Designed miniproteins, single chains, continued (4). Designs and how they scored, part 97

Each design is a single chain, and the fold is of that chain. pLDDT is the mean over its residues in the fold that is shown.

## One batch from the design tools (miniprotein)

Design m15368
Fold by ESMFold2-Fast:
Structure m15368 (fold): chain A 76 residues (1-76)
Amino acid sequence: MELPPLRPGDSLLGEWREDEKPRLTLHNAETGERRTFEFDSKEELRAAVEAAAHPSDAIARLEFPGGELIWVFAEF
């Protein structure tokens, strides 16, 4: 799956559980736009997030609430 080009104010939230399809939400704080993408595997979601921003250009946060893995990317 191809993500749109990231813009200033964009953030990516990746979310998955063991028995569900992983999801990725793109949110832009300036426009208020939110888009959700579903993936066939957590590895495809990870690859899409990694392709969208380099580690030097984005802050990645890992959160484990209730066994869920959540990644947040933001472009600067």
Scores: mean pLDDT 58

Design m15369
Fold by ESMFold2-Fast:
Structure m15369 (fold): chain A 65 residues (1-65)
Amino acid sequence: GPAPPAPPDDVTVLGEAARAVQKAIREGKSIDEIAEVYAEKLKPTTDVTPEQIRRLLELARAETE
């Protein structure tokens, strides 16, 4: 069969988190809460802080304007 996919890069991991964050926002969760939860989930894969996640979410919102 085809070769298995490589481990997710930081960009890919953030992309997966962004999808989950969009769903959480649609359900009414706050950015602060989402940033903390996803920073913890991403720590085993990347050295990402809650501040970085929060900043990314703010930038994503600004981009939609």
Scores: mean pLDDT 64

Design m15370
Fold by ESMFold2-Fast:
Structure m15370 (fold): chain A 68 residues (1-68)
Amino acid sequence: SEEAINKLREIFKKLGYTDEEIEKLLSKSQGEILNDIIRKAKENGMSRKEILEIVDEVYKLLKEIEKS
């Protein structure tokens, strides 16, 4: 789970989140996290394909964290 959290932090940094914003984001529900990253990726001008790939990767990491 710690490794999965660190991978999430790296993805969020690449999307342009600050360290403070990442800590706030990680305190949210899975649905809120996914909605926020979709918004951020759209703001960054990412394609639909790129957004789907990031959403899938983040979803898998969030599910791994649930398994502790």
Scores: mean pLDDT 84

Design m15371
Fold by ESMFold2-Fast:
Structure m15371 (fold): chain A 101 residues (1-101)
Amino acid sequence: MRKRQEEIRRAAERGRELVRRLMEEARRLSAVDRDNAETALELGRRALEAFDRALEALDDVDRAQALLRRGAQLLSATAISVAGASASAMIKERQERRKLE
């Protein structure tokens, strides 16, 4: 039991760190792609809530594991939204450079 609880704890802690980084990137990209940035921030908030609930539910391994999986799904969705905003930024920069050439 202790090993499984520790694995879930470490995974949830790493997930929180990744979500926080993605949310910081989304805030930086909000000026270029507001819709994808706002979507990423909302998904990231939900991912953090899921990981926090997983950490609180470590005495119920099945519940903690289900919450960890939910957090991972929301983390993936957050990353996709950030990638969309980043792609929009790259396209806009390329278009502006072409106007100067």
Scores: mean pLDDT 84

Design m15372
Fold by ESMFold2-Fast:
Structure m15372 (fold): chain A 105 residues (1-105)
Amino acid sequence: MEAAEEAEEAGEEARKAAEETIRSGASPSRASAAAVGGAGATAGALIAERGERESKEKGALGAEHAKRAAEGTYESVKLGGGDEEALRHGEEAREEGEEAERAGE
């Protein structure tokens, strides 16, 4: 599936958005949410890519969550959306990424 490739790019974009939030001097709560979201998205993407061949379904789910985390982080930074959204998406990506890794065993 091409989902892993999209997740990797989305995770990278989430990281950039998180770093930009911190550099821009956004509120501490927004910076924290973006940072967690970005980290979760990146972790999810990496794990999803690794597990994709062994576990297509879980790999795809991890990739989808990573993509959502990246989008949530980006919107939080650019539109002043809910910090909580980025945090949730990041946590979901992280958890699904762990499941993808376990499936590879």
Scores: mean pLDDT 57

Design m15373
Fold by ESMFold2-Fast:
Structure m15373 (fold): chain A 82 residues (1-82)
Amino acid sequence: MGGKASTKKEVDDALAALKAQSQKIIDMAREGKKPTHQQLINFVNLAFRSMALAESHPDEKYRKEAIEEVLKIMKETNKALS
């Protein structure tokens, strides 16, 4: 039956992990290094998980802010790889 609502801690922890992986990828790109295929897969998986947790949060204001943060991290990471 229907999924359980996410907690603020679950969303915050997922966002922290996503930000950390994004920063590693951005730093590698700035150094002229290509991220590994596995690092890119890990980033995509963290992004999907973070989005799912954000969308499941019951607080409308926090949900909107968390979704916008996930999208911002994804855009910044993709821009660094362009």
Scores: mean pLDDT 83

Design m15374
Fold by ESMFold2-Fast:
Structure m15374 (fold): chain A 101 residues (1-101)
Amino acid sequence: MTVEQIKHEINRLIGRMMSELLAGRFDKAREYADRAKELIQQYADKVDTEKARRVADEQIRTIDAFLRRVEEEPPQDFTELIKIWNEVDIEVAREARAAAL
């Protein structure tokens, strides 16, 4: 399995997670999220760089924070779902940069 194949599978699993969240199936969304997190970790291990490990940690934190926020404030449509994802991704990236100072 190439690095590109792992990235494509992660994106596919994240897309399925989002579809299940819109359908109100949080348990199935968590299953897809857990599998995506496993592959993100495998990606970091395969690339074996500090940067890849840091990016993987940030992506895993984004997934966990996103699921928590969606469970607390369920979005009504895909536009709201993507807005929540982007807000959480920015927050995680900011926290990671602050911690690196």
Scores: mean pLDDT 82

Design m15375
Fold by ESMFold2-Fast:
Structure m15375 (fold): chain A 84 residues (1-84)
Amino acid sequence: DKSIEDFFKKIKDELEKIVNLPLELKDEPLEKRVEIAKKKLKELLEKLKPYLENAFTEKEREKYNKLLEESEKKFKKIVEELKK
């Protein structure tokens, strides 16, 4: 239980880093920043896929999906603000 909570905290921290990449990569054009962030997200999701299939309960999969949804919404807002 605690090990699973620690694992989800690490996922949340990695997602937060990816979401904030467009703010940190100031020397890159916005389009390239978005591409880099999307590539990093895809790499993270691929690494997590075996855990989703073999280790997670239904409730844990729901929690994971919610974290992804929240991260996608935050990322979209950051990109929209940077386009202004």
Scores: mean pLDDT 79

Design m15376
Fold by ESMFold2-Fast:
Structure m15376 (fold): chain A 93 residues (1-93)
Amino acid sequence: MVAEVVRRALEEEGLGEVGELVRELVRAYLEHREEEAEELLKRLRELLEKMDEEEKERLRRAGARATAELQAWAEANPEELAELEARLEALEA
């Protein structure tokens, strides 16, 4: 759900390729695929480095929209948020 919200926000700003990479990166982290996550993160960094100022502005708008939507989702789904936070903490441990 979280990754889909981010992907959609990026797609609406014409950054669908970035959105798809972010979705796959979040999935790789949640599934503990560390090597795949590192490869996806490298490709994401390469795409971000090639962005011009207008594309960076679109990325900023997409991020703000996704953040607002995710905050609304978190308020409506506190149990699912707690589960996601627990999974992310386990990945860092």
Scores: mean pLDDT 72

Design m15377
Fold by ESMFold2-Fast:
Structure m15377 (fold): chain A 82 residues (1-82)
Amino acid sequence: TPGVQSIATGVGRAFRRPEEAITMRVPMDTPDEYRAAVEAVRREAERAGRTDAVLEVDPARAGVLEVVVSPDGVVRLTVLPR
């Protein structure tokens, strides 16, 4: 989905530019979209040689996924109420 691709692109860019912190908020409608987003973050971290992502629990319902990538390469995933 476009949201999952946006997360992958943003996280990948942040890992390649550690000086550039990013924050993204993407609406998610299904648990499968949340799982795909988490997997996309993990794959981008592996691709960049970073495995220090911090992951939150997937929700069973629609919400907004907030992704924060710090300049030190730490990724935080938080699900916000819609």
Scores: mean pLDDT 66

Design m15378
Fold by ESMFold2-Fast:
Parts: structure tokens; C-alpha cells; sequence
Structure m15378 (fold): chain A 94 residues (1-94)
């Protein structure tokens, strides 16, 4: 189930990235891609994972004024789901 939680976290982050992609410059998109890469590299470090996820969420929220209401609502729900999975994952690996 740990591998399933890891896979689900990554899937949610990729879904958030695809949702945001039409609203981002190439530079902004690459910054989010790099954060997802760092998250993948730090899945076994819960403290670093939480830090990187927080940074990802903050960057994504900085672009929400460009989103439709429907896209913003979807992004909020996906971020909340990813955050709950990260909390669950942290408890299982500590």
C-alpha cells in the first residue's frame, strides 16, 4: 500500500500540472515540472516531501487568478486530496 500511496500522490500532482499547463508560461511550467521531479526524488524523506509539496501548492495558487472557477475548484480538491495522502504516507513511514 505504500507504493500505491506514492503512485496516487504522483498521479494527483501530474493531474494538477496538466490542469495548470494551459495557463502557464514555459518558464512557470518548467518550475512546476522541476518541483514534481524533486518530490519523486524525495518520496522516502517525509519532511522534504512536505516542504516541496507546500512549495508546489504555493506556486500553483499564485496562478489561480488565470483559472476558471471550475478549474480553481478542481485544483483545490486535487491539492486537498494530495495533502491528505502525504499526511497518511508520513504517518506510515515514521
Amino acid sequence: SLDEIKEEILKLLEELLELAKPHLSEEEYQRLVELIKQIKENLDNPEKLKELFSEFGDLLRSHWSRFSQEEADQAVELLARANELIKEYEKLVK
Scores: mean pLDDT 86

Design m15379
Fold by ESMFold2-Fast:
Order: structure tokens, then sequence, then C-alpha cells
Structure m15379 (fold): chain A 61 residues (1-61)
């Protein structure tokens, strides 16, 4: 389901954050994964992007 795909993408983003990747690198990988999943709605894409940025910010706090 799109929801399961979104959760998998978020898990992978968390792995990149934990590996110390830059925000630029994380967002580039996110863009690749979103391009592989045309079934994701614009709202779901926006939510995933916001979640990635929030998780990155939390790690830097």
Amino acid sequence: SPEQIALEIVRRIQELIDAGKSLEEIMAELDKWLAEHPELSPEQRAAIRRTAEELYRQKQA
C-alpha cells in the first residue's frame, strides 16, 4: 500500500540520518525513492519530505 511504502521510505531516511549523511544527500536519495513510486499522492510526498526534514532537525538538536 502507499502507506507501507511511505513507512519504508521514512525508515531508510532514518538510517541515512543515523549514518551522518548531510541533508542534501538525504533529500537527493528521497527524491530518487519518490520517483520510483508514482502511486504516492502529492500530499503523501509532501508529508514524507516534511517528516525527513523534521527527523534530520531532531538529530541535530
Scores: mean pLDDT 83

Design m15380
Fold by ESMFold2-Fast:
Structure m15380 (fold): chain A 94 residues (1-94)
Amino acid sequence: SALEELEKLREELEKIIEDFEAGKISVEEAVKRVFEIYKRYREILEKNNSPIKVASEEEFREALEEAKKKGEKAVLDFLKTVLQELKDEIERLK
């Protein structure tokens, strides 16, 4: 189901954030992994004919690149924002 797929993405994103905060992965790796999470998120929304309009892959990529230029804290803040958006969608579907 969409809910189960989104909950799996939440768990994966939480682990990315934990690994990034612990210094286990680089900024480049964190950015790469969250982009893959976002691509899968958009695919889940499209498959389930969600009426929600979310940023395009290109818009999301541009926001990630801007966060990278601002530094590690900006990347972390961006990751946490994406996690909150994902959590909000999960709660909406319950």
Scores: mean pLDDT 85

Design m15381
Fold by ESMFold2-Fast:
Structure m15381 (fold): chain A 108 residues (1-108)
Amino acid sequence: MRITRTRTVTLDGVEVTPEQLELAEKLADYLADIAAGRAAEKNVPGATDTVSATAKSIEEMKELLEKFKPEAEKYRPLAEQRDIAVASTVTVNKDGTITASGAATVLP
């Protein structure tokens, strides 16, 4: 199996701490693993899935990490059964909230 992973971070001129970025990237990785496993479960070429979460604080981001960690661990073995393209995206919004997303596509 091959998983191709792409990471994108968009700051749009908003200042964030290194801790915020590190936690957001980790959250995006968990969401990408969930999306990959869910896409793999559909068992059709070209199947897609996307999972996103938005946090307004470091504390909320840590809570989301705890929530999504077990789901990511559950879905990783399912993703390993398919060739999948995976994208992890972190976007810092103009209001200072951070959106992490994971998207996956089952390759032909």
Scores: mean pLDDT 80

Design m15382
Fold by ESMFold2-Fast:
Structure m15382 (fold): chain A 76 residues (1-76)
Amino acid sequence: MSKVAYTVGVVALDDTTFRATELLNPSREYILKADKPIPADSEPFAAKVDLETGKATIYTVKGEKIPATLTEVVER
């Protein structure tokens, strides 16, 4: 059984590194590394993170799905 987290508020730290905030636990954040740079004109807004595999998908406002990897879980 896969444990999946859904996030809102995806913020770019650099071209391939993103911070995503968990919807129901805003003190919990995920640092995601995209497999490729996200285009500057295609803002990321949400992500889906598989907590068991570390695989993630970043969703952009243009409807793109960008594969990513969970690198860190941060609790504030």
Scores: mean pLDDT 78

Design m15383
Fold by ESMFold2-Fast:
Structure m15383 (fold): chain A 73 residues (1-73)
Amino acid sequence: MSPVESAREVMRFIAETGIASSVGADAAMNAAIAAGDYELAAQMGEISRLARLGQLYGPEYTKQAAELARQAL
């Protein structure tokens, strides 16, 4: 599977389940960068940031990450 396809699968998982991890989103961001898809990389970077904020400050931020993933699909 291509790096872009792998990154898009992570985005679909987050959108469908509402489960966002900073580690998963960071890996998907790096895969998108390696593939030259900087728009997808920026979206994954923001999802990663929100997922981390959710771990530190509460589930409102993880909900925002999932909503961003749904809007980006």
Scores: mean pLDDT 79

Design m15384
Fold by ESMFold2-Fast:
Structure m15384 (fold): chain A 122 residues (1-122)
Amino acid sequence: DPEKRQEERLEEQARRVVNTKDEEIDRLIENARQVALQEAQRQNLDPAQMAAFQKKMDEAIRKFKEYVREARRKAKEFLEYLEKAKNTKDEKEREEYLEKAREKFREMARYMAKARDLLING
């Protein structure tokens, strides 16, 4: 069943977002920061430009952590609605829970996209 396999993939993605350790997030941030610093060095920025760049990076890191936190919250809400859908015997109630789950997954995906954009382009 392609729909069941798709639901299982979405559940797995949400569980990965919830279960990702803070240490792994910190590692992703540090790797992105090092790549950005290497690019800034390649551009031969003066000390004032470098200080402005570092301030912008610190602000992007703060926003990234906020977006990751929101993504985790939405992932938990998605999983809660998905569980309610699996446990209900009423077809209409199941459809309503699945629609709420899909909306929470879309919100999670938007926050994940914003977080990714900050690491790459922030």
Scores: mean pLDDT 85

Design m15385
Fold by ESMFold2-Fast:
Structure m15385 (fold): chain A 58 residues (1-58)
Amino acid sequence: LPAQLAAGREAAALEASKYARDLMENEGISPTEASLKGAEFYRERMAALEAQLAADAA
């Protein structure tokens, strides 16, 4: 459902932002590297969410 996808997208974005921040604070990586890792984390979470919703809708 569109509402479920929208909610999942918002949650994934928040988790990706926190993940990037945690990497900067705890592992000392650069802001640029943290942003790239956060973007990859977001894409993987969205791909998994979309695949799960497609499977559940079948």
Scores: mean pLDDT 79

Design m15386
Fold by ESMFold2-Fast:
Structure m15386 (fold): chain A 63 residues (1-63)
Amino acid sequence: LSEKQRAEAEATLYLMRATVYKKNKDYDGAIKTLKEAIERFEEVDPESAERLREKLEEVEKEK
């Protein structure tokens, strides 16, 4: 797999993990997970990092 395909797959797993935290009302866990993922993907896959930032804004708004 290409580095981009791997990054997209990993970012998707972080998004799913954040969704699970949110469903359990663990907003702090979701926010921490998303922030770590954004930092990880900012340079490797900026597109995935943007998706993660949008999810972070959504979670923070609902907190």
Scores: mean pLDDT 81

Design m15387
Fold by ESMFold2-Fast:
Structure m15387 (fold): chain A 76 residues (1-76)
Amino acid sequence: SAVLEEALASVAEQQKVLDERAEEIREKGLSKEEQKELLKEIAKTLPEPVRAAMLTLVETESAEAAQAVFEERIAA
């Protein structure tokens, strides 16, 4: 699945940037709301189906809901 491979590669690349930013965020003391807003902006740059799953995770804080959205998108 070219879409899945591309999405996983993009996520892996973004994960390294996120790890570095997570350390900066902890040092700056950003609120939970500020962290969610940042994650939503990052999610918008990711390809489907990862983008929809990540947005669902941020909005609902539910891994189960995010997984369900991911599975629906790859089944379509």
Scores: mean pLDDT 69

Design m15388
Fold by ESMFold2-Fast:
Structure m15388 (fold): chain A 97 residues (1-97)
Amino acid sequence: DDEARAEELEKKIKEGADGILEVVIERARATIAAHPDNESIRLAAEAVILVAKGLLEGEKAAEEAEKRAKELLEKAEPRLRERAEKIIEFMKEAKAK
């Protein structure tokens, strides 16, 4: 249920960068679920999820995920690509602290 998930996400946020990445993944998944027929939204959200998972695994995984995410974003609408790129930059900054 949403309440149990919200409490779990709050704890992860307080634990730092990994919590932020997990919140981004959950929000990206919710965005896909809200827009199942929009391919560009799916591609942009999947790219964000891919980079977030890579950052949680390690630096090499993050670099490989970022390259693959770029390929997905090339197929998305420019505005959604730009938004996804900003989210990816934010995640990288959060993990670098």
Scores: mean pLDDT 79

Design m15389
Fold by ESMFold2-Fast:
Structure m15389 (fold): chain A 107 residues (1-107)
Amino acid sequence: SMEAIKLAEEAIRLGKEYAELSKDPSKVLEAIGLKLRVIGIGIDLGLNASEEDLLEVLEYIEEKLKETKDPGVLFGARAVLKSILHYSKDPEVIKKAEELLKKIEEL
C-alpha cells in the first residue's frame, strides 16, 4: 500500500537520524539493525529506489561492517543485500552486493 511505502521511507530517514544522535552503543547498534530491516522492506515493496540510491545503501552497509559484527546488524545487512540482488539490474551494484554478502557469510 502507498501508506506502507511512505512509512518505510520515513522510518529509513528517522533511523539514520537516531543512529547518529544516540550515544548509547547498544541503542546505536539496535537502530542500525532496525534501519537496515526497514530498508530491506522498502526495496521488497518496490519503492522507486534508483541504482544510485542502492549504491548509497551498499556504502552504508560496508561502513557498518567495518565498525561492528553485531548479529542484528549482520542479519539486517544480509536481508538488504538479498533484496538488492533480487531487484537491481546494474552490474556494478550487483557485484558490490555479492562481495559484501560473501564477506558476511565468511564471518
Scores: mean pLDDT 71

Design m15390
Fold by ESMFold2-Fast:
Structure m15390 (fold): chain A 86 residues (1-86)
Amino acid sequence: MEELSEEELKEEIKKLEEEAKRVVQQLRDLGLDALADWFERTMKGIIDQAKELIEKGYLKGAASLIEAGKQLLRDVKAYAEEHKKK
């Protein structure tokens, strides 16, 4: 059970990394460089902590951080869409 959860969490981390890169590029294309830089660093921190928790066997903690990362990704995407010309 825990090994399967670990593989699933690692897959979710990879998906978050790729989506975060796309959002960072979208923000830069909009001229929101400061927000892009903050989001990139913040998401990297969340992913790094999630990977550390997986290595320690704290899969529930890792899952919570991944969910936080997904929420941040959604919020920043919504912000970029709302603020394209603001």
Scores: mean pLDDT 80

Design m15391
Fold by ESMFold2-Fast:
Structure m15391 (fold): chain A 56 residues (1-56)
Amino acid sequence: APLEFRLERVGDRVLIQVFADGAWRVVGEVPATASADEVVAALREAERRAAAGEFL
């Protein structure tokens, strides 16, 4: 099945989460003020981490 992702704002941060093993797990984060390029880079790394089972 394809991986399911969400973005969750917590204070001044945005957490990138993946649904794995019945729970949402953090695979990346960016400041709420991050540029579009920074967000894209973080999402690429989050996809890599999720595929490898590497959670923060």
Scores: mean pLDDT 81

Design m15392
Fold by ESMFold2-Fast:
Structure m15392 (fold): chain A 82 residues (1-82)
Amino acid sequence: AAARENLRRMAEVLEKAAEYARQAGHSDVADTLRKAANEVREAAEQGDVDKALTAISKAGSALARDPVAQEAATRAMVEYFG
């Protein structure tokens, strides 16, 4: 299903964003993003939309508090689509 594929791709972007945030020295937000990526991936496998939305919401909140993490997420999106 398209929704499941979109969630799996979102998890991949969150994983890359976590790596870039860690490289920038923002390990706490990197850990939050990695955990969210794993939860979104699991939710995609299970078809659990509510679980995925909860994980995405937590990731969004972490990104909103950290401009460096926002830049990391932007970089991950560019790399994903490049």
Scores: mean pLDDT 82

Design m15393
Fold by ESMFold2-Fast:
Structure m15393 (fold): chain A 90 residues (1-90)
Amino acid sequence: SKTLVNVSGGSGEFVMKVGEKIAELAGGEVTQIGENAARVVLDASKEEALAAAEKALRELGAKVTRVGDDAVRGEHPDAGVINVSVSEVD
């Protein structure tokens, strides 16, 4: 299955670092889709993508909270709030 991960936050540099780390951990490609937004396309399940997002945020120094069933939120002292949402594609 394919999964889309959307990363957004107050720091475009940190958003890209998170996206790149998710792509590294789960095997995928990251694309910048806005000033403070990136998308990662993964050949992985939603749960594998969420786990990779949590690990990426923690390794980059963010505090991580799951938000609902499809998202994680990171809080970083220098980059602020980072939101990661995950959706499976058909």
Scores: mean pLDDT 86

Design m15394
Fold by ESMFold2-Fast:
Structure m15394 (fold): chain A 82 residues (1-82)
Amino acid sequence: AAELEALAAEAEARLTPEARELLERIVELYLRAKEALENGDFETAEELGREIEELAEELARVSGLSPEEAEAVIQRRLAEAA
């Protein structure tokens, strides 16, 4: 638990403003996908899931983060947003 928080904090500190906007969009889509799943809207959840995956790859690419670092940052922001 502490190790993911440290990884996320270090990775987030390296984000550019553009990468931060991308991160916020990913978080918004995750929350929408969760709502869709809770409502039984599996088609919308699947579409949002694909967009999230593409944006997460873009976040890692533009920020120079590893996939693990990108995921840690996303999970940390999700916990903060919830």
Scores: mean pLDDT 79

Design m15395
Fold by ESMFold2-Fast:
Structure m15395 (fold): chain A 89 residues (1-89)
Amino acid sequence: MLSQEQAEALGRALLARASELLGVPVSRTEDTLAGRVAEYLLLTALLRPELILEDPEGAAARLQRRFPELSAEQARALVEFTRELLLSL
């Protein structure tokens, strides 16, 4: 299981990546789409990491279903980024 510090680092990395892909300034993260997407990915990574590690395409489809504002490419990029972070921990 991830430590508190690892979870916070993962959350910050996900927020930065989501903000970059969605064109939202990182400094304006309160109640933004990027903030909500990053939180969803963080919770999935902490509670159900197998959904990202074993089925990244299914994880991308679920992310896009939850956030229909995301393109399929943005959803895949965010899931791939999350998967790479989990594999580096």
Scores: mean pLDDT 78

Design m15396
Fold by ESMFold2-Fast:
Structure m15396 (fold): chain A 86 residues (1-86)
Amino acid sequence: GETQREVQRIIDALEALAEGKLDEASKLLGFESENFVEALEKAMRRLSELLSRSSPDEAAEISTRVGPHLQRAWPVVLKDAEELRK
């Protein structure tokens, strides 16, 4: 349903970030982002909103599905964060 589509959209956005595709991640999330940190924050906000509407069992399933993709995106976001420390 809607929940599964939203989870997949968040996953697709995280994978785009992992591949260094900021514009694609922004498109998937439906808004522009200036950097990878901002795009990740927006993806995490969507995830938080989704989890707030989920049962404990649904939240556990969502977390299990999203976790590996966040792990793949994290090194790219960290590198972007280092660039912002001028």
Scores: mean pLDDT 82

Design m15397
Fold by ESMFold2-Fast:
Structure m15397 (fold): chain A 56 residues (1-56)
Amino acid sequence: IGDEIRELLKKAGASEEQQLLISKLIHDKKSASEIAKEANISQSTASKVIELAKKA
Protein backbone atom coordinates (compact mmCIF):
# COMPACT_ATOMS: atom_id res chain seq x y z
CA ILE A 1 0.00 0.00 0.00
CA GLY A 2 1.34 3.43 -1.02
CA ASP A 3 2.41 6.36 1.13
CA GLU A 4 -0.55 8.43 -0.17
CA ILE A 5 -3.04 5.92 1.29
CA ARG A 6 -1.19 5.88 4.62
CA GLU A 7 -1.23 9.71 4.79
CA LEU A 8 -4.94 9.84 3.92
CA LEU A 9 -5.78 7.35 6.68
CA LYS A 10 -3.55 9.15 9.20
CA LYS A 11 -5.29 12.48 8.41
CA ALA A 12 -8.67 10.75 8.80
CA GLY A 13 -7.64 9.72 12.34
CA ALA A 14 -7.15 6.01 11.66
CA SER A 15 -4.93 4.14 14.12
CA GLU A 16 -1.95 2.02 12.99
CA GLU A 17 -4.06 -1.10 13.64
CA GLN A 18 -6.89 0.28 11.47
CA GLN A 19 -4.35 1.12 8.72
CA LEU A 20 -3.03 -2.47 8.72
CA LEU A 21 -6.57 -3.89 8.63
CA ILE A 22 -7.55 -1.57 5.76
CA SER A 23 -4.40 -2.58 3.81
CA LYS A 24 -5.37 -6.26 4.18
CA LEU A 25 -8.98 -5.58 3.10
CA ILE A 26 -7.76 -3.71 -0.01
CA HIS A 27 -5.44 -6.62 -0.85
CA ASP A 28 -8.43 -8.99 -0.45
CA LYS A 29 -10.39 -6.83 -2.98
CA LYS A 30 -13.12 -5.87 -0.51
CA SER A 31 -15.68 -3.19 -1.46
CA ALA A 32 -15.72 0.31 0.04
CA SER A 33 -18.76 -0.65 2.15
CA GLU A 34 -16.99 -3.76 3.50
CA ILE A 35 -13.81 -1.81 4.32
CA ALA A 36 -15.85 0.91 6.06
CA LYS A 37 -17.70 -1.70 8.16
CA GLU A 38 -14.67 -3.85 9.06
CA ALA A 39 -12.24 -1.00 9.82
CA ASN A 40 -14.85 1.30 11.42
CA ILE A 41 -14.19 4.23 9.06
CA SER A 42 -16.54 6.31 6.91
CA GLN A 43 -17.63 4.94 3.52
CA SER A 44 -16.32 8.18 1.96
CA THR A 45 -12.81 7.53 3.36
CA ALA A 46 -12.97 3.87 2.24
CA SER A 47 -13.94 4.95 -1.31
CA LYS A 48 -11.03 7.42 -1.49
CA VAL A 49 -8.60 4.75 -0.27
CA ILE A 50 -9.77 2.29 -2.97
CA GLU A 51 -9.45 5.03 -5.62
CA LEU A 52 -5.86 5.75 -4.55
CA ALA A 53 -5.03 2.02 -4.50
CA LYS A 54 -6.21 1.71 -8.13
CA LYS A 55 -3.97 4.64 -9.16
CA ALA A 56 -0.91 3.06 -7.54
Scores: mean pLDDT 77

Design m15398
Fold by ESMFold2-Fast:
Structure m15398 (fold): chain A 115 residues (1-115)
Amino acid sequence: AREQVERYKEAVREAAAFHGAELHEKEFEYNGYELYVLWWEDRGVTTVLVLLIDPEGNLSGPLFTLPSREAAEELIERLESPEKFKELAEEMLARSRAAHAAGEGLEHAAEGEVS
């Protein structure tokens, strides 16, 4: 799981650099959960990739687009609080389940992109 996250981060970093976008990275851990957040801005659109590893080592990660840089910064600020992190992790899991039901987002273990 962690090796897959690192490979994914490297691929995203290369893609962002190729497009001339500034890539931001933040890593959080709380109570056995590991959360990796990557975001970049292209043409006023902020894309946020969130990868979550649960205490059992299972990787999940919704890919979503935020309307602005401010929304991305607000998300990061929420993640810096342990109490808000727990609430946000629950929201992310719910969002991941909704995206899967709609046929959107990342596949299990970030093995592919849903077209």
Scores: mean pLDDT 66

Design m15399
Fold by ESMFold2-Fast:
Structure m15399 (fold): chain A 100 residues (1-100)
Amino acid sequence: MSAADLEASSLVALGNIAFTLGAHATAIAAFTQAADLAPADSALRAAALNNLGMALAELGMAAAAIAAFSEAAALAAATGDAALLAEANANLAAASALLA
């Protein structure tokens, strides 16, 4: 495991704690850094993007959340992570419904 993979995983954990505490801007920053540090075609990047989408949705940033969930779903499909793919697609549908 590389130092960048460990840092990305730690940033996902930090983002999750920040999100739980309602510190949504801090969560967005942490998940964005995690996605940037994670390998481009990784399940870790997909997870970071899915969590980023959730934090963006909580701030009412529906278009940005849709973009994050769409990229997360594409990466989850590419990495064979069926559970994350199902979650990202459900989140994408929910975020898209907010614009209807």
Scores: mean pLDDT 85

Design m15400
Fold by ESMFold2-Fast:
Structure m15400 (fold): chain A 70 residues (1-70)
Amino acid sequence: GPREEALKILDELLEKGVISDEEYARLREAIEAGRADELNRLLARIVIDKDLTEEDRALLERLGRAVAAL
């Protein structure tokens, strides 16, 4: 389901070094709790604050779609 998809993408972002351990922990907790507003704030901050590759942007867009389906 959307939660499993979101968690899998989150694991890939951490493995690739796109997000920090702290960002991972906050995003995972928000996904598991279904806190859409917090998730949207955290994702927006990542997109604004980081120098992202096209692959990284595609992963974050996929995560955003999974989050929107929670």
Scores: mean pLDDT 82

Design m15401
Fold by ESMFold2-Fast:
Order: C-alpha cells, then sequence, then structure tokens
Structure m15401 (fold): chain A 78 residues (1-78)
C-alpha cells in the first residue's frame, strides 16, 4: 500500500532527524521545526485515511509520539 510506504518513510525520516540532532548536525530549534512540519504532514495524510483502518491507528500512534518528542525537546531549550 502507498499509505504503508508513506508511514514507513515518515518513521525513517523521524529516526534520521533524531540521529542528526544527537550528532549535532541540527540544532534543537531545527529539530523541533522539522517535527512540527512532520505533524502537519501526518494530519493531512490522516484526513485521506479511513479512521477504522489499521493504518489510521498507526498514524495516530506516530502523531502522539511526535508530540511527546517535541515536548521533550522544548524542555531542553529552557
Amino acid sequence: SHLEEAVARFEQDVAALKQALDSGEVSLEEAIQGLENGIQSLEQLMKQVDPDSPVYARLQALLEELKAEIAKLKEKMK
């Protein structure tokens, strides 16, 4: 499914962003902005997916994970 491929790509992109942050290739601010852009893209994708589908549940879980990660990164900026 093209949707499953999009979700897998999103998971890979998030992992790559976390790795870039850990290696110092991106700043905390850049990482937060990247994750916030990811949330917007996920919310747009979710509008095209059946809410009762397994893919939708996976997208919801990923959305919650991204929100939690942003909250953690914002705490580090204080």
Scores: mean pLDDT 80

